# Designed miniproteins, single chains, continued (3), part 6

Each design is a single chain, and the fold is of that chain. pLDDT is the mean over its residues in the fold that is shown.

## One batch from the design tools (miniprotein)

Design m8178
Fold by ESMFold2-Fast:
Structure m8178 (fold): chain A 60 residues (1-60)
Amino acid sequence: PLSELERAVIAGDPEAIARLREQSRERARGIGKVLGLDEEATERLAEMLYDIELEVLSRA
């Protein structure tokens, strides 16, 4: 089942989309710290995670 945030993102809610982006950045920062990525690589990872999450949600 989809979360409330995921449903709001599918509906195109700008605030929900902003929250998803922030969650992807937090996730990327955590992964980047563990893997020893620099700031640039961590930001690219955040963008990739956001794009993947949007693609998965669009198929739901």
Scores: mean pLDDT 79

Design m8179
Fold by ESMFold2-Fast:
Structure m8179 (fold): chain A 78 residues (1-78)
Amino acid sequence: SEEKENELLIQDYAANALLSKLMLQGKIAWEEALKEAQKLKKEEAVERALELLDELVEQGANEKAAEAVRKRLEELMK
């Protein structure tokens, strides 16, 4: 279902945020980060995905593109 696909997308963003933090700490691989992201509630996964967007903007990502992704994540929470 579309709702299930949207939840997987949110968890994928959360996994990427978690992986980035863990890679900086030199601790674990993608598979472990994905398992941790899958344990997150939908709301927690969105929060981590939004943190990733903020970090990407700070690193020079296009703010307009980030706004589009933020809007998509907000739609997935409905």
Scores: mean pLDDT 64

Design m8180
Fold by ESMFold2-Fast:
Structure m8180 (fold): chain A 68 residues (1-68)
Amino acid sequence: SDAEIEAAIAEIERLTAEFLARFGEGPLGRHVRAGAERAIALIRETRDAAFARLVLDIFRQEVAELLA
């Protein structure tokens, strides 16, 4: 559904904002922002809720690994 797609996009944006608030716009922050922008673009192009959930899960895992 569109609601699930928009929720996935909002969560990627929230996680990106949280990371940047904590670590700033240094090289790592720019890497996370670029990743978020690519992920959101793919979700918007595809408009598939299952794909949006998969992309969000991958993004969450990548951000979590950077915080480990």
Scores: mean pLDDT 88

Design m8181
Fold by ESMFold2-Fast:
Structure m8181 (fold): chain A 75 residues (1-75)
Amino acid sequence: HMEEQQKKLVEVLKEIADKYRPELARIRQMRAAGAPLDEVRRAESELQAKIKEDLEKKFKELGIDPSKLTVVIEG
């Protein structure tokens, strides 16, 4: 049912957000401390790639097609 899938999706997003909150805080600290922009951007890019990989893995485990998610939520 749509409601059940939506509930699981929200839980996955929350789990991923909680998992990567310390890493996001670390990047924010680097920026606040005046770390080189290239180094900060690299860390952001690496974190973005990790988040994307974990999300894709979790969506596949739940039987959710990422391509269909955009159509259902935005369209």
Scores: mean pLDDT 72

Design m8182
Fold by ESMFold2-Fast:
Structure m8182 (fold): chain A 70 residues (1-70)
Amino acid sequence: MSSAVASAAVKAAEDAAREQAIADSLARLVAHMRSQGVTLSPDDLEAAREGTRELLDRREEERLRRLLSL
């Protein structure tokens, strides 16, 4: 059994977790905006989804940077 199969499974799980985190963050944003009386358009939702992805990627980079600075 190859480590490549394990690596692919880990990568798939990480990608799935990232997509789930983006979806959860977007759902919270939509709920929050709705509570403020604001309804997001499809374009706003797409922009928010992309912005959330960028924020998660930046946080992961900052986490790795902090670990490497130890």
Scores: mean pLDDT 74

Design m8183
Fold by ESMFold2-Fast:
Structure m8183 (fold): chain A 59 residues (1-59)
Amino acid sequence: GAAAREERRRENLEVGLENAKLGEEGAPGLAGINREIAEKLREIGDELDRELQARRAAR
């Protein structure tokens, strides 16, 4: 629903803002770390969704 979509937008916005701060600081090499973090967040999201589905089925 709308709430879930808004939560996802806020999460993406915060990641973008954090990346902007790191770029502002001018630290070379952080781009790779930020990309890895984004990929791990996606994996965690998938894992969490599977866990929630399993919990709902088992409850």
Scores: mean pLDDT 68

Design m8184
Fold by ESMFold2-Fast:
Structure m8184 (fold): chain A 85 residues (1-85)
Amino acid sequence: MLSDDELIDFISTLSEDDAYALLSDRVVGVLLDTTYMSKDEQLEALRRMRDFLRRVAERFKDSHPKTAARIQELVDLIEENIELL
C-alpha cells in the first residue's frame, strides 16, 4: 500500500494528462465505493480524497497551474458531494 506522500511523488513523475486521468479515475472510484457506506464512512472517505487532491494541486500549483486548476475542480466536485450528504 502506497502512502499519500509516495503516491503524490509518483503522480509528480507522470505527464499532466496522465496525472489528471489517474486522479479523476480515483475520484470516480471513491464516489462509487461510498454508495454502500454509512453517511459517516462516506464523509470520512470523501474528506480524505479532498485533502489528498488539495495536496496534489498545491504540488503542481507553480509548475503546472492549469493542471492544478483542473485538480481543484475535482476538489469542488468532492465538496459538492459532501454537502449533499
Scores: mean pLDDT 81

Design m8185
Fold by ESMFold2-Fast:
Structure m8185 (fold): chain A 65 residues (1-65)
Amino acid sequence: VVDDELYEKIVKYASENPNLPERTARILEYLYRHRGRALSLREIAEGTGASVAHVRRVLRKVRSV
């Protein structure tokens, strides 16, 4: 689920990293667009064209901010 805490971390990560790779930016946009919804890593991967491993790495980076 993209809760308020994760949403704020997504915004902060994006603001600190304006030159994100397109695939990473698509993952963040997908999470932002689906805030408050229960999402699986597979759903995010399918919705963004990324691998589950890539989605997991992006979420780890975002949550560390």
Scores: mean pLDDT 74

Design m8186
Fold by ESMFold2-Fast:
Structure m8186 (fold): chain A 85 residues (1-85)
Amino acid sequence: DLLEKIKEAEERIKEKVDAAVEKIRPLLEEAIEAHKAGDYEKSSELMREAVRLAREIAESIEDPLERLAVANAASDLITEAVLKM
């Protein structure tokens, strides 16, 4: 059943995305706080760490659809953080 397989894939994707977001979010929150405090160097460093971590997590995922979903979710999260600065 194609629909059942799609639902299973969506659930796996969601689990991988949620796990990646949980790891990346604290770095982005700290970057936003640093920027609001006027520490642009610290904010920039934390943003680079978040991007590196997102890349490492995505590269550790063997399934190309799960990997792409994690990369897209991380990109969206990083963009949202920049817009909150």
Scores: mean pLDDT 87

Design m8187
Fold by ESMFold2-Fast:
Structure m8187 (fold): chain A 76 residues (1-76)
Amino acid sequence: MKEELIEELLRLAREVYGASDEELAEGEKLMKEQKVKEEQLKKAKAAVLAQQGDFESARKILEELNDESGLKTLEK
């Protein structure tokens, strides 16, 4: 999930459902862990595509992830 969506969901949980700070912290951690796993898998796919010479597909994946470092690595 995108970071802005995580923040919005946590805000709604607090304001609408009265979630405790402890519950919000646990929810945020789980959502961030899921995002990191998805990003790692997508970066691995982009690396494979780049090795195959498909730099356009690899670049599109990295741009969607907003991975400027990965994009720069692909061009080197």
Scores: mean pLDDT 69

Design m8188
Fold by ESMFold2-Fast:
Parts: structure tokens; sequence; C-alpha cells
Structure m8188 (fold): chain A 75 residues (1-75)
């Protein structure tokens, strides 16, 4: 990608915000197991981005904490 690290980080942050909003809107259509699987998948993806140096470790920790909070609230 030709995007700057700042642009990638902004895109990932917005993606997490949009994902959490989508979960809130659709939580009644999904089992707790399905919500858990989706959240864990997004967390794993964020960890891979951080490991690849495409995302700062600090931002990755912030986003993972937000995803875990959403999972706990929605399940």
Amino acid sequence: SLASKEEIEETVRRGVDDFIAWLEKNKDKMSPEEITALVDGVKAYIERLAAAGLLSEELAKELIARLEAAKARLT
C-alpha cells in the first residue's frame, strides 16, 4: 500500500468503530458465539497488522481493548 502509516492507522480505527456499531445494530440477529468469533477474528487481524509493523503496538492495544469491551457488553 502507498498509504502512510498514519492513514493506515486512521482507516483501521474507523473500521473498528464501524464494526462495533454494526455489531450493536445486529446483535439480536446473532448468537453470543457468533459475536465472539467475529470479535476474535478482528482482534487477530489487528495483532497481525501490529506484528507486520503496519500498525503501532499502542494503537493495536487500544483497539483490542475496545473490541473486548464491546464483546463483553454484547455477549
Scores: mean pLDDT 87

Design m8189
Fold by ESMFold2-Fast:
Structure m8189 (fold): chain A 68 residues (1-68)
Amino acid sequence: MPSMEEVRAFLEENRKVLAETDPADVDKVTEAIMEVLKKHFPDLSEAELASYRAVVRGELLRGNAEAA
């Protein structure tokens, strides 16, 4: 299972791309990242998926807030 630290490392690795994401596309990009996580880690529980989605969305919104 991916740890929260591994998810954050993945987001940091892609932070430049995420920071260039339009605010209107945040939810779309979040779902795309979640689909990648589900594909590589199919054993993730609903609770774990909710936690990871919150982290992903939070990092995308943080990047957009700093860019705006």
Scores: mean pLDDT 67

Design m8190
Fold by ESMFold2-Fast:
Structure m8190 (fold): chain A 94 residues (1-94)
Amino acid sequence: SVTLPPHATQESVQAAYALANAAARAATGVDLLPPESSDLSITFLEERDGVKLYRLTLTVTAADGSRVEVVMLITKVNDATVSQLERPPVLYRA
């Protein structure tokens, strides 16, 4: 199955939120917790040599209207999952 397991999805989403908050704080001092809104997608990219690759894209909107985009790669080998940033988070100011 190419579907990411629920537990791995939850872990990756938590990591993405933490990264979004850290990026916003570093760039503007804006704290994204609690966010006003968020958009999340997880896309299957490929499977090669038993390794499945997914992309997680999270966009979080802060109370002031500033937005942070976080894109993560999720690598899955059997039941083990590792998440890492695909690119630096992008901040869009209000």
Scores: mean pLDDT 73

Design m8191
Fold by ESMFold2-Fast:
Structure m8191 (fold): chain A 58 residues (1-58)
Amino acid sequence: SPLEKEVEEAIKLLKEIGYEFDAKQLEYWYKNWEKYGFYAYLVARTILENKEELLAKA
């Protein structure tokens, strides 16, 4: 699913910039997609929309 790919990209970004705790939280929601997929997607979308700002702080 395209939505799942966006969550995977957000998890990868968080790990690359050292936000390991946030990455683990998002990964937990990703692994429990039926219950938390909507939240995982919204959080991932917000992270990716702010990707440039997050990379500038890294």
Scores: mean pLDDT 81

Design m8192
Fold by ESMFold2-Fast:
Structure m8192 (fold): chain A 103 residues (1-103)
Amino acid sequence: MEEKEEKIRKIGEEVLAEVEAQLTADMTPAQALDLAIEVLTEKLRKEGYGEGIIKAIVAFMESQRPWLERQTTQEEIRRAIGLLMESAETILIGLIKLEIEAE
């Protein structure tokens, strides 16, 4: 499990770095969330994670959309995406543990 946890943390760091690199002054919080979901799902797909895990994490991130849309500055958006990625990493680790227990 430790190696899978490290892999998930690395994916989260890569998602955050790509969002920060693409985040423009004109980008809305909703657009930043869409970007984070897109980058995360692409990385999870390339790593071979199952469709159920990807769908579950997307549902979690989408559930945070109203909170993220209340962020007003680019700094607040970056901080909010960072916190969201930390939460998503924790949830992904939990989902992977459940998948292993189910197999």
Scores: mean pLDDT 79

Design m8193
Fold by ESMFold2-Fast:
Structure m8193 (fold): chain A 59 residues (1-59)
Amino acid sequence: SSEIEKISQKIEAGDPEVIKIIKEGRQKLDEGASLSSVAEELSKKLGISKSAATTILRG
């Protein structure tokens, strides 16, 4: 997906905002938040689809 590729490029470039959003999302999953709710939050913050956000969260 072009959305996933764009986010991956930002992570590789060291974009602190993108890295922070993903790290906070993964932390919420570790704390027991649902994958669906965290993916929706990432989708809104990163401007990508919920499907792309879910893929990013899974690695």
Scores: mean pLDDT 84

Design m8194
Fold by ESMFold2-Fast:
Structure m8194 (fold): chain A 90 residues (1-90)
Amino acid sequence: METSEIGLEATAGQTSTVTIEAVKPTTLTVVDGPDGRRTVTELKPGEVYTVTASKGDLEVSFTRVTLDGESVKKVTFSDGSVTLRNLKLS
């Protein structure tokens, strides 16, 4: 099974947003930073999920979105500070 990961990086005072549209049943896992909370969401075909990451401190934060395989039709980014890392759609 192939897994795709989208990494969002934000520094102090910055916001990053990603929007994901599913074409097949897809499981999303969102993790906010290394010690952050973990959220698992199931998307049905045609559903859209939006993840927003922001940083209010002087340190860099990381928000990861993990999704499985070829179930995603569209990924849209809207921000001033996103660094996309390890995106593989298989």
Scores: mean pLDDT 55

Design m8195
Fold by ESMFold2-Fast:
Structure m8195 (fold): chain A 67 residues (1-67)
Amino acid sequence: SLPELPKDLSPEERRQLMARDIVERLNLALAQSLGIDPETARRLLREDPAAFSRLVDEKIREWFREK
């Protein structure tokens, strides 16, 4: 389930927070599929999205190298 949102948010703000949560959950699912530690993935997504993107690229490259 999506996390509980504050009641005092506008409908637009609530929608934006829900969209961000969905995107984060999808990125975490992708990271898990690639064998990336969930805690590391969550931290990078929030603090350094560029590093998250590089890590995903490295894992995909590693995956294809083993074909």
Scores: mean pLDDT 75

Design m8196
Fold by ESMFold2-Fast:
Structure m8196 (fold): chain A 76 residues (1-76)
Amino acid sequence: YKDKVVELIYLMLRRHAPEKAEAVTKEVEKIIEETGNDVEAQLKRIRELLSKVVSEKVAEEMVNNVRLLIDSIKSL
């Protein structure tokens, strides 16, 4: 679960902000560890972090992709 979310964010960051992909992905891992049971708090903090690295629009698209992944995993 957590590993798949981290992997998706890393892949998206490699496309939008490759120079910062590793550093930002490590911060996302910390957010997931701190918020692991609260998906809404997790997505909110990830969006706030990503909006500092990419545009607000791109951050919103990335968070929407993560939400779809989480929903897909929970539907299985």
Scores: mean pLDDT 80

Design m8197
Fold by ESMFold2-Fast:
Structure m8197 (fold): chain A 61 residues (1-61)
Amino acid sequence: MKLTAILSGGIGYVFDEEGKLVAIGPVKSPEEAVRLGAKALGLELESVEIVDKNTAIGTVK
């Protein structure tokens, strides 16, 4: 599945493919936010795509 991570004010917001918030927490980058989401779901992170300075998409399994 894919996770979308948005960084705002030093906080990462991580959403699943249904738009449900799966993780929220302090992060330094959108990539760290994706990793936070993967860990919260107990899934392995396969890849990260950096969309912009505040947005990343992770693929998890």
Scores: mean pLDDT 87

Design m8198
Fold by ESMFold2-Fast:
Structure m8198 (fold): chain A 95 residues (1-95)
Amino acid sequence: SEIEKEIRKRFEEAVAWAREFAAASKEPLPALEEAKEILLKVSEEKGLNFTEIIEEAKKNGDEEVLKAAAALLLAMEEQLPKAIEEEKRRLEAAA
């Protein structure tokens, strides 16, 4: 449960960054599918995990990668509450 709390806190902090980045952006964020392709390509070419990709992109000013990361984080936040609510309804219907 302590590990789960730390993961949740880091995710909430990442989403907060993504919201601020999106609000400051002069251009719309890429579509989720395009964002996934951009991030996967960087991961494969550099051997970096998602956190490392974001940190390197911030250091290098890689706006394309930062936009893709922000789009993915915001989509994950939106989808997670819906998935939890659906699972809760399923379990309540089965009881």
Scores: mean pLDDT 76

Design m8199
Fold by ESMFold2-Fast:
Structure m8199 (fold): chain A 56 residues (1-56)
Amino acid sequence: MELPIDYLLSHIKTELEKEAFEELLKKNPRPGKDTVTSEEFVEAMGKYIEKLKEEL
């Protein structure tokens, strides 16, 4: 399933999450596309959350 990037960004509440998500989009889920798949998004956010857990 493909998700619009604007929709995903509207659900990101913190600046850190927004910045990490934008950086991951630049690295490549889908270069040059306005959508990501749910799998790509979950994987990218999962890795970001795992990095945050290192500080817990």
Scores: mean pLDDT 62

Design m8200
Fold by ESMFold2-Fast:
Structure m8200 (fold): chain A 72 residues (1-72)
Amino acid sequence: SKERLRELVLRYTAASLRAIGLEFEIELLEKRLPSVPEEKRPEIEERIRRLREELERLKREVERLKEEIENL
């Protein structure tokens, strides 16, 4: 239905924007990592790891929503 398509497109758009935001945050953290004192690097590396895990989950959600839209 047209209403289902609108809902899926909205969810897809929101998830895609979230993924872009996470990719940007990861890039900024990775760019700053060489300038961080050695004792603080493990904390930032752990944050990057957690953000990458969230990004991978979100990318799977985006792909699933895209497939649902394409199969309507």
Scores: mean pLDDT 88

Design m8201
Fold by ESMFold2-Fast:
Structure m8201 (fold): chain A 82 residues (1-82)
Amino acid sequence: MSVQERIDLAREEEPEAVEALNEPLTSDQVSRLVAEMIILSTTQDMSKPEVQRQLNILKGLMYLYDEKHNIKLPDIPLLPPK
């Protein structure tokens, strides 16, 4: 998925979370989001489409937050579906 596709997915699936991103996140909140994505990518069954979809939504929310607040959150690579 491209950055824009992930942003569009987040807007479609998690509109309430998108609204919450209008407020700046604390460094602790950012660190928690990054840690959650790492845990999901390393401990969950990445062959499951639901896990892949959830990770893409979380990445979309992070990219949208970067766009709204002009910051860069770390980009965590996702394993490709098999």
Scores: mean pLDDT 65

Design m8202
Fold by ESMFold2-Fast:
Structure m8202 (fold): chain A 111 residues (1-111)
Amino acid sequence: SAEVKELQERAIRLGEEALRALEELIEAVKKGDVLRAVGLAIRIQGLILELERIAEELEEKGDFESAELIRKLAEKIRKAVKYALKGKLEEAKKELKEAEDILKELKKRAE
């Protein structure tokens, strides 16, 4: 349906924004910019909450597969933020890579 497609496209845009912010977070932590890192983490948490809302709406509309992908995406982003804030940048990058792969699968479903 058109409404399902709009929700998928919104999730893709929010996911792309969260992954860009996560790359900036990793750079901020690497540079020791604590205030920037905290601000980015708060912003990313807001994007995670919006992704979780879209997943719930997709599930209510019967798109269980996209909802599951979005929840997996949100969880990988959340783990990456947690690792980055602990200075575990290699683990953060691994979670970021896995989040990128989930986002690619979501994009294929929206085509």
Scores: mean pLDDT 91

Design m8203
Fold by ESMFold2-Fast:
Structure m8203 (fold): chain A 114 residues (1-114)
Amino acid sequence: SPLLEEAERYVKLAKEAYDAGKYKEALEYAIRALEHALRAMREDPSLAAEALDIAQAAARIAADILEDLGKTEQAKALLEAMFDAIVALQRGDLEAALRHLERALEILREALES
């Protein structure tokens, strides 16, 4: 899937930016990775598990950045949203998984604006 290939590329860019101390760029790349993973899940439900694995990788990087910035509660909320998305998908509830992933994106966008 081109969307999953772009999501994986953005995870790599987020990690490289994080390692370079470029926290804003790293968060922007993590957001892009989650957006592409979310779109892949919506367009092809058969890719949902793979898309969610990529989204989880991006969210882990973003959580580390948020903790480094002292945004511990946002980091916790992000990881809880990702956990809820994983549990929903394991139960076969794609719509719930998508809602939790959208919540993760909302948390990251709010963090980028603060």
Scores: mean pLDDT 91

Design m8204
Fold by ESMFold2-Fast:
Structure m8204 (fold): chain A 64 residues (1-64)
Amino acid sequence: MKEQADKAVELLREKVPELTDEQIDALRDILSESKEAGIGAVEAVAEQYGLSPEDREELLKAVE
């Protein structure tokens, strides 16, 4: 759970460098507490920042 959240956060920082430390901390909390909410948050970020299907898939695999 925490290990997957940390990995997903590292990928988010790499793919979306515009994310603030505050946004990253909020995402880490969501990813650590709920797998379903974590998947939803990753999808929302991917849509908002226009991530490629390949980058979206990689982030989702980190949360699964």
Scores: mean pLDDT 76

Design m8205
Fold by ESMFold2-Fast:
Structure m8205 (fold): chain A 85 residues (1-85)
Amino acid sequence: SEMEELKAQLAELQSQAGKLEIEGSEALRNNDIETLKEIVKKLEEIREQLKALSEKMNPRVREMVAAQVRGLERLIERYREKIEE
């Protein structure tokens, strides 16, 4: 069903964000600015995809995704601060 396809897309985006957070944490520890720049770009793309996907979902799921988006925005800001050092 369309709803099951949306749930699968949400789960995949969440999985990709988690992997990027692990990679970003390693890049941050290693002062790998070029890798951090690429990770920020990918996290921004995932953030926009999560926002677009959530608009097609019920209000409870939308609120949960909004919380996840805010978490990604904080992570992106932290990585951007390191890039701008």
Scores: mean pLDDT 87

Design m8206
Fold by ESMFold2-Fast:
Structure m8206 (fold): chain A 87 residues (1-87)
Amino acid sequence: MDDQARQMSDYFRQRFIDSGVSDGRANASGRGLYLSLTNPDVYQRAQQLAQQGNPVAQAFVTGRDYIQGRSTQQQFDDAVDRAARSM
């Protein structure tokens, strides 16, 4: 779990940087994804924010769905790109 969460958070961070998001914001958002994947309370908060239309939180929820086989890599990539555009 932890290794997969780290790899996914690194992927998310790099995709944010490649999309023109600042290193500081990309690092913070990547850490947020890691925490949402490893801490149930953080994930529950991310679900609430995603329901309210927060694009970064929506990417976190889609990332967990991808790990659990409930979404495709393309759906996760699209959610990450949408979140990056919101920055």
Scores: mean pLDDT 87

Design m8207
Fold by ESMFold2-Fast:
Structure m8207 (fold): chain A 65 residues (1-65)
Amino acid sequence: AMAEARAAAEALLKKGVEAGIKEARLEGDTVHLYLEERTLEQETTAGMVEIAGAVLGLRTEVHLL
């Protein structure tokens, strides 16, 4: 059951990195986003936080570089 959620999360993290997030990692049930402050206000970052929480049931932690 967890394998499908993990695969979907990993695909989303890859999409975020392609969209300009410096690094995105999935650790357990938490998504870690590493980004510059200017990227924090981007639509893609907000979308990833929403999908991780609402759709995948994961926590999201944002780390500013």
Scores: mean pLDDT 65

Design m8208
Fold by ESMFold2-Fast:
Structure m8208 (fold): chain A 62 residues (1-62)
Amino acid sequence: MENDILNQLSGAIAAVDVDAVRRLLGLVQDKEAALAILKSYRSLLSDEHYQTLEAIVQEALA
């Protein structure tokens, strides 16, 4: 179950689907894994998209 959620989160991050990322972060139990997935896309995303998603992930971690 968790691996399926993390795979969906990875796809949502790659697609820059902000609404899907927010929804999936509410279901993720392994917050370190979620942050690691986001960081793995740093070079593939624009600075604007990365900053937006990073803010969402950090808010979810707080």
Scores: mean pLDDT 79

Design m8209
Fold by ESMFold2-Fast:
Structure m8209 (fold): chain A 70 residues (1-70)
Amino acid sequence: AAEKEELLKEADALFDRAVQAASEGNILEAQKLLAEGMKLYEEAGVSPAEVRRRYLEQTSRIGKANLAAN
C-alpha cells in the first residue's frame, strides 16, 4: 500500500538522521530521532526490536552511541 511505503520512507530518513547524530556525538538528539522513527516503523508493521538491533549494529562501529545505549 502507498501509505505503508510512505511511512517506511519517512522512518528510514529519521533512522539515518539518528545514526548521523550519534556519529557526531549528539546522543540525546539521536535518541529522539530514533524514537520517532521507531513509531513510524511500528505503524508500518516493522518490529521495533529489529530496528533497535540494526541501530546498535551500525553505531557499534562508531563506538559513541554504544555508551548512550547503556
Scores: mean pLDDT 74

Design m8210
Fold by ESMFold2-Fast:
Order: C-alpha cells, then structure tokens, then sequence
Structure m8210 (fold): chain A 82 residues (1-82)
C-alpha cells in the first residue's frame, strides 16, 4: 500500500548512510505521499518530520562535540607553541 511504501521509505531515510541514499529515500517517500489521501499524507509527513528532526538532533550533538574537541585541541596547540 502507499502507506507501507511511505513507511519503508522513511525507514530507509533514517538508515541512510550517504547523501545519495538520503535523496533516493526522500524521492520515494514523496511519491508514496502523492498516492495517499490528504489527511493521511499530512499525518505521515508530520511523523516523518519528527523522526528526521530527532535524527538531525543526534547528529548535531555529535557535530558540536567534534567541533568543541577540535577547538580545544587548537587552543592547546596555541598554548604549547607560545
């Protein structure tokens, strides 16, 4: 069903490891949404947006941690070479 196709596409999107996989999963999700009644399409899109935002929040925390670690390393190098 279109609902199942959308759910599978969202699962693939959340499991995606490359930009190409993200793009392909996104296009598949959009095609499935186009086949759903408007009310169901909205509900499923809102749920997918929430799940993607949760994933992005986790990645943002990892990116921030890496950035802070790099800043600390850079600061330590400046002190050591002063």
Amino acid sequence: SARAAFEEAVDRLLAAKTPEEINKATLEALRALDQLPPAEAREMAEEAARRVAEREAAEKDFELQVALSMALIGFAVVIATS
Scores: mean pLDDT 62

Design m8211
Fold by ESMFold2-Fast:
Structure m8211 (fold): chain A 72 residues (1-72)
Amino acid sequence: SLSRELAIREMQTLMNLPEEEAQKVYEMAKIIADSEERGVVTPESEKARRYFEEIRDEYEERLRAYREELAA
């Protein structure tokens, strides 16, 4: 759908990811959201949450590097 395509494009831009990785991030985030809405914990939702946490940490590191470059 258009909303899915836009979300993937935003992930590409925000995190400087190739399209395939942005799609993966989108799918992992959706798995987490769906599991939270249903109030269930599955091996898939746990794996997706860990993946999301790793991606979040990498994003924070890139943002920090960008801020340092602007300060120099």
Scores: mean pLDDT 66

Design m8212
Fold by ESMFold2-Fast:
Structure m8212 (fold): chain A 108 residues (1-108)
Amino acid sequence: SIEEKMKKAVEYLKRAEEHFEKGNYEESIKYYDEAIKIFQELAEQGHPLAKRGLAVAYSLKGDAYEKLGNYEKAIEYYKQAIRIFEELGDEGMVKELNKKIEEIKSKL
């Protein structure tokens, strides 16, 4: 069911966040990827909450790449999240992620 798939995706996000907090950024990316797969499938089926979940998962995956020093991939995933948040009309998240991109570029 849609509810079971959404629950599974949220469980993957929680596991990713636990690994991120421990500094296990590569392992957190693995769990973000599993969440992205589910959110992507459901978003393509027109579920707005899954589309938001997809944007959130991309932004968190960007945070993990930033921690790994892979700034190019961090910016790539932040831009993917921005595109989705723009479609959702979430101006606050668009502004926040653009600020993260500018902060990374200022360190290069």
Scores: mean pLDDT 91

Design m8213
Fold by ESMFold2-Fast:
Structure m8213 (fold): chain A 100 residues (1-100)
Amino acid sequence: MLSDEFREKVLELAEKILEELKPLVGEYITQQEYDDFVKAYEDFKKDPNNEEAQYKLLESLLYFGDILREHLSPEVQAELDELKPELEKFIKEYREKNKP
């Protein structure tokens, strides 16, 4: 379960990444990939205790934070690096619980 502090940091980081990714749509990411990230962010805001919504948002943060790292601001890169161990732990635990 995510702490309130971690949830707030995740929302703030997601909002910053979404803004920094906007100019990259159509060149480095597809409109569909961006829309899927926006949906994950909105779903998490509606129900931050839903584990599937948590997983989708945290996975999107790691995915875009890795593949587009060079296009992110140094501040956002530093915040991702700080949160990365906790993000990776949650994603690993969620995947282990939900293996078919």
Scores: mean pLDDT 83

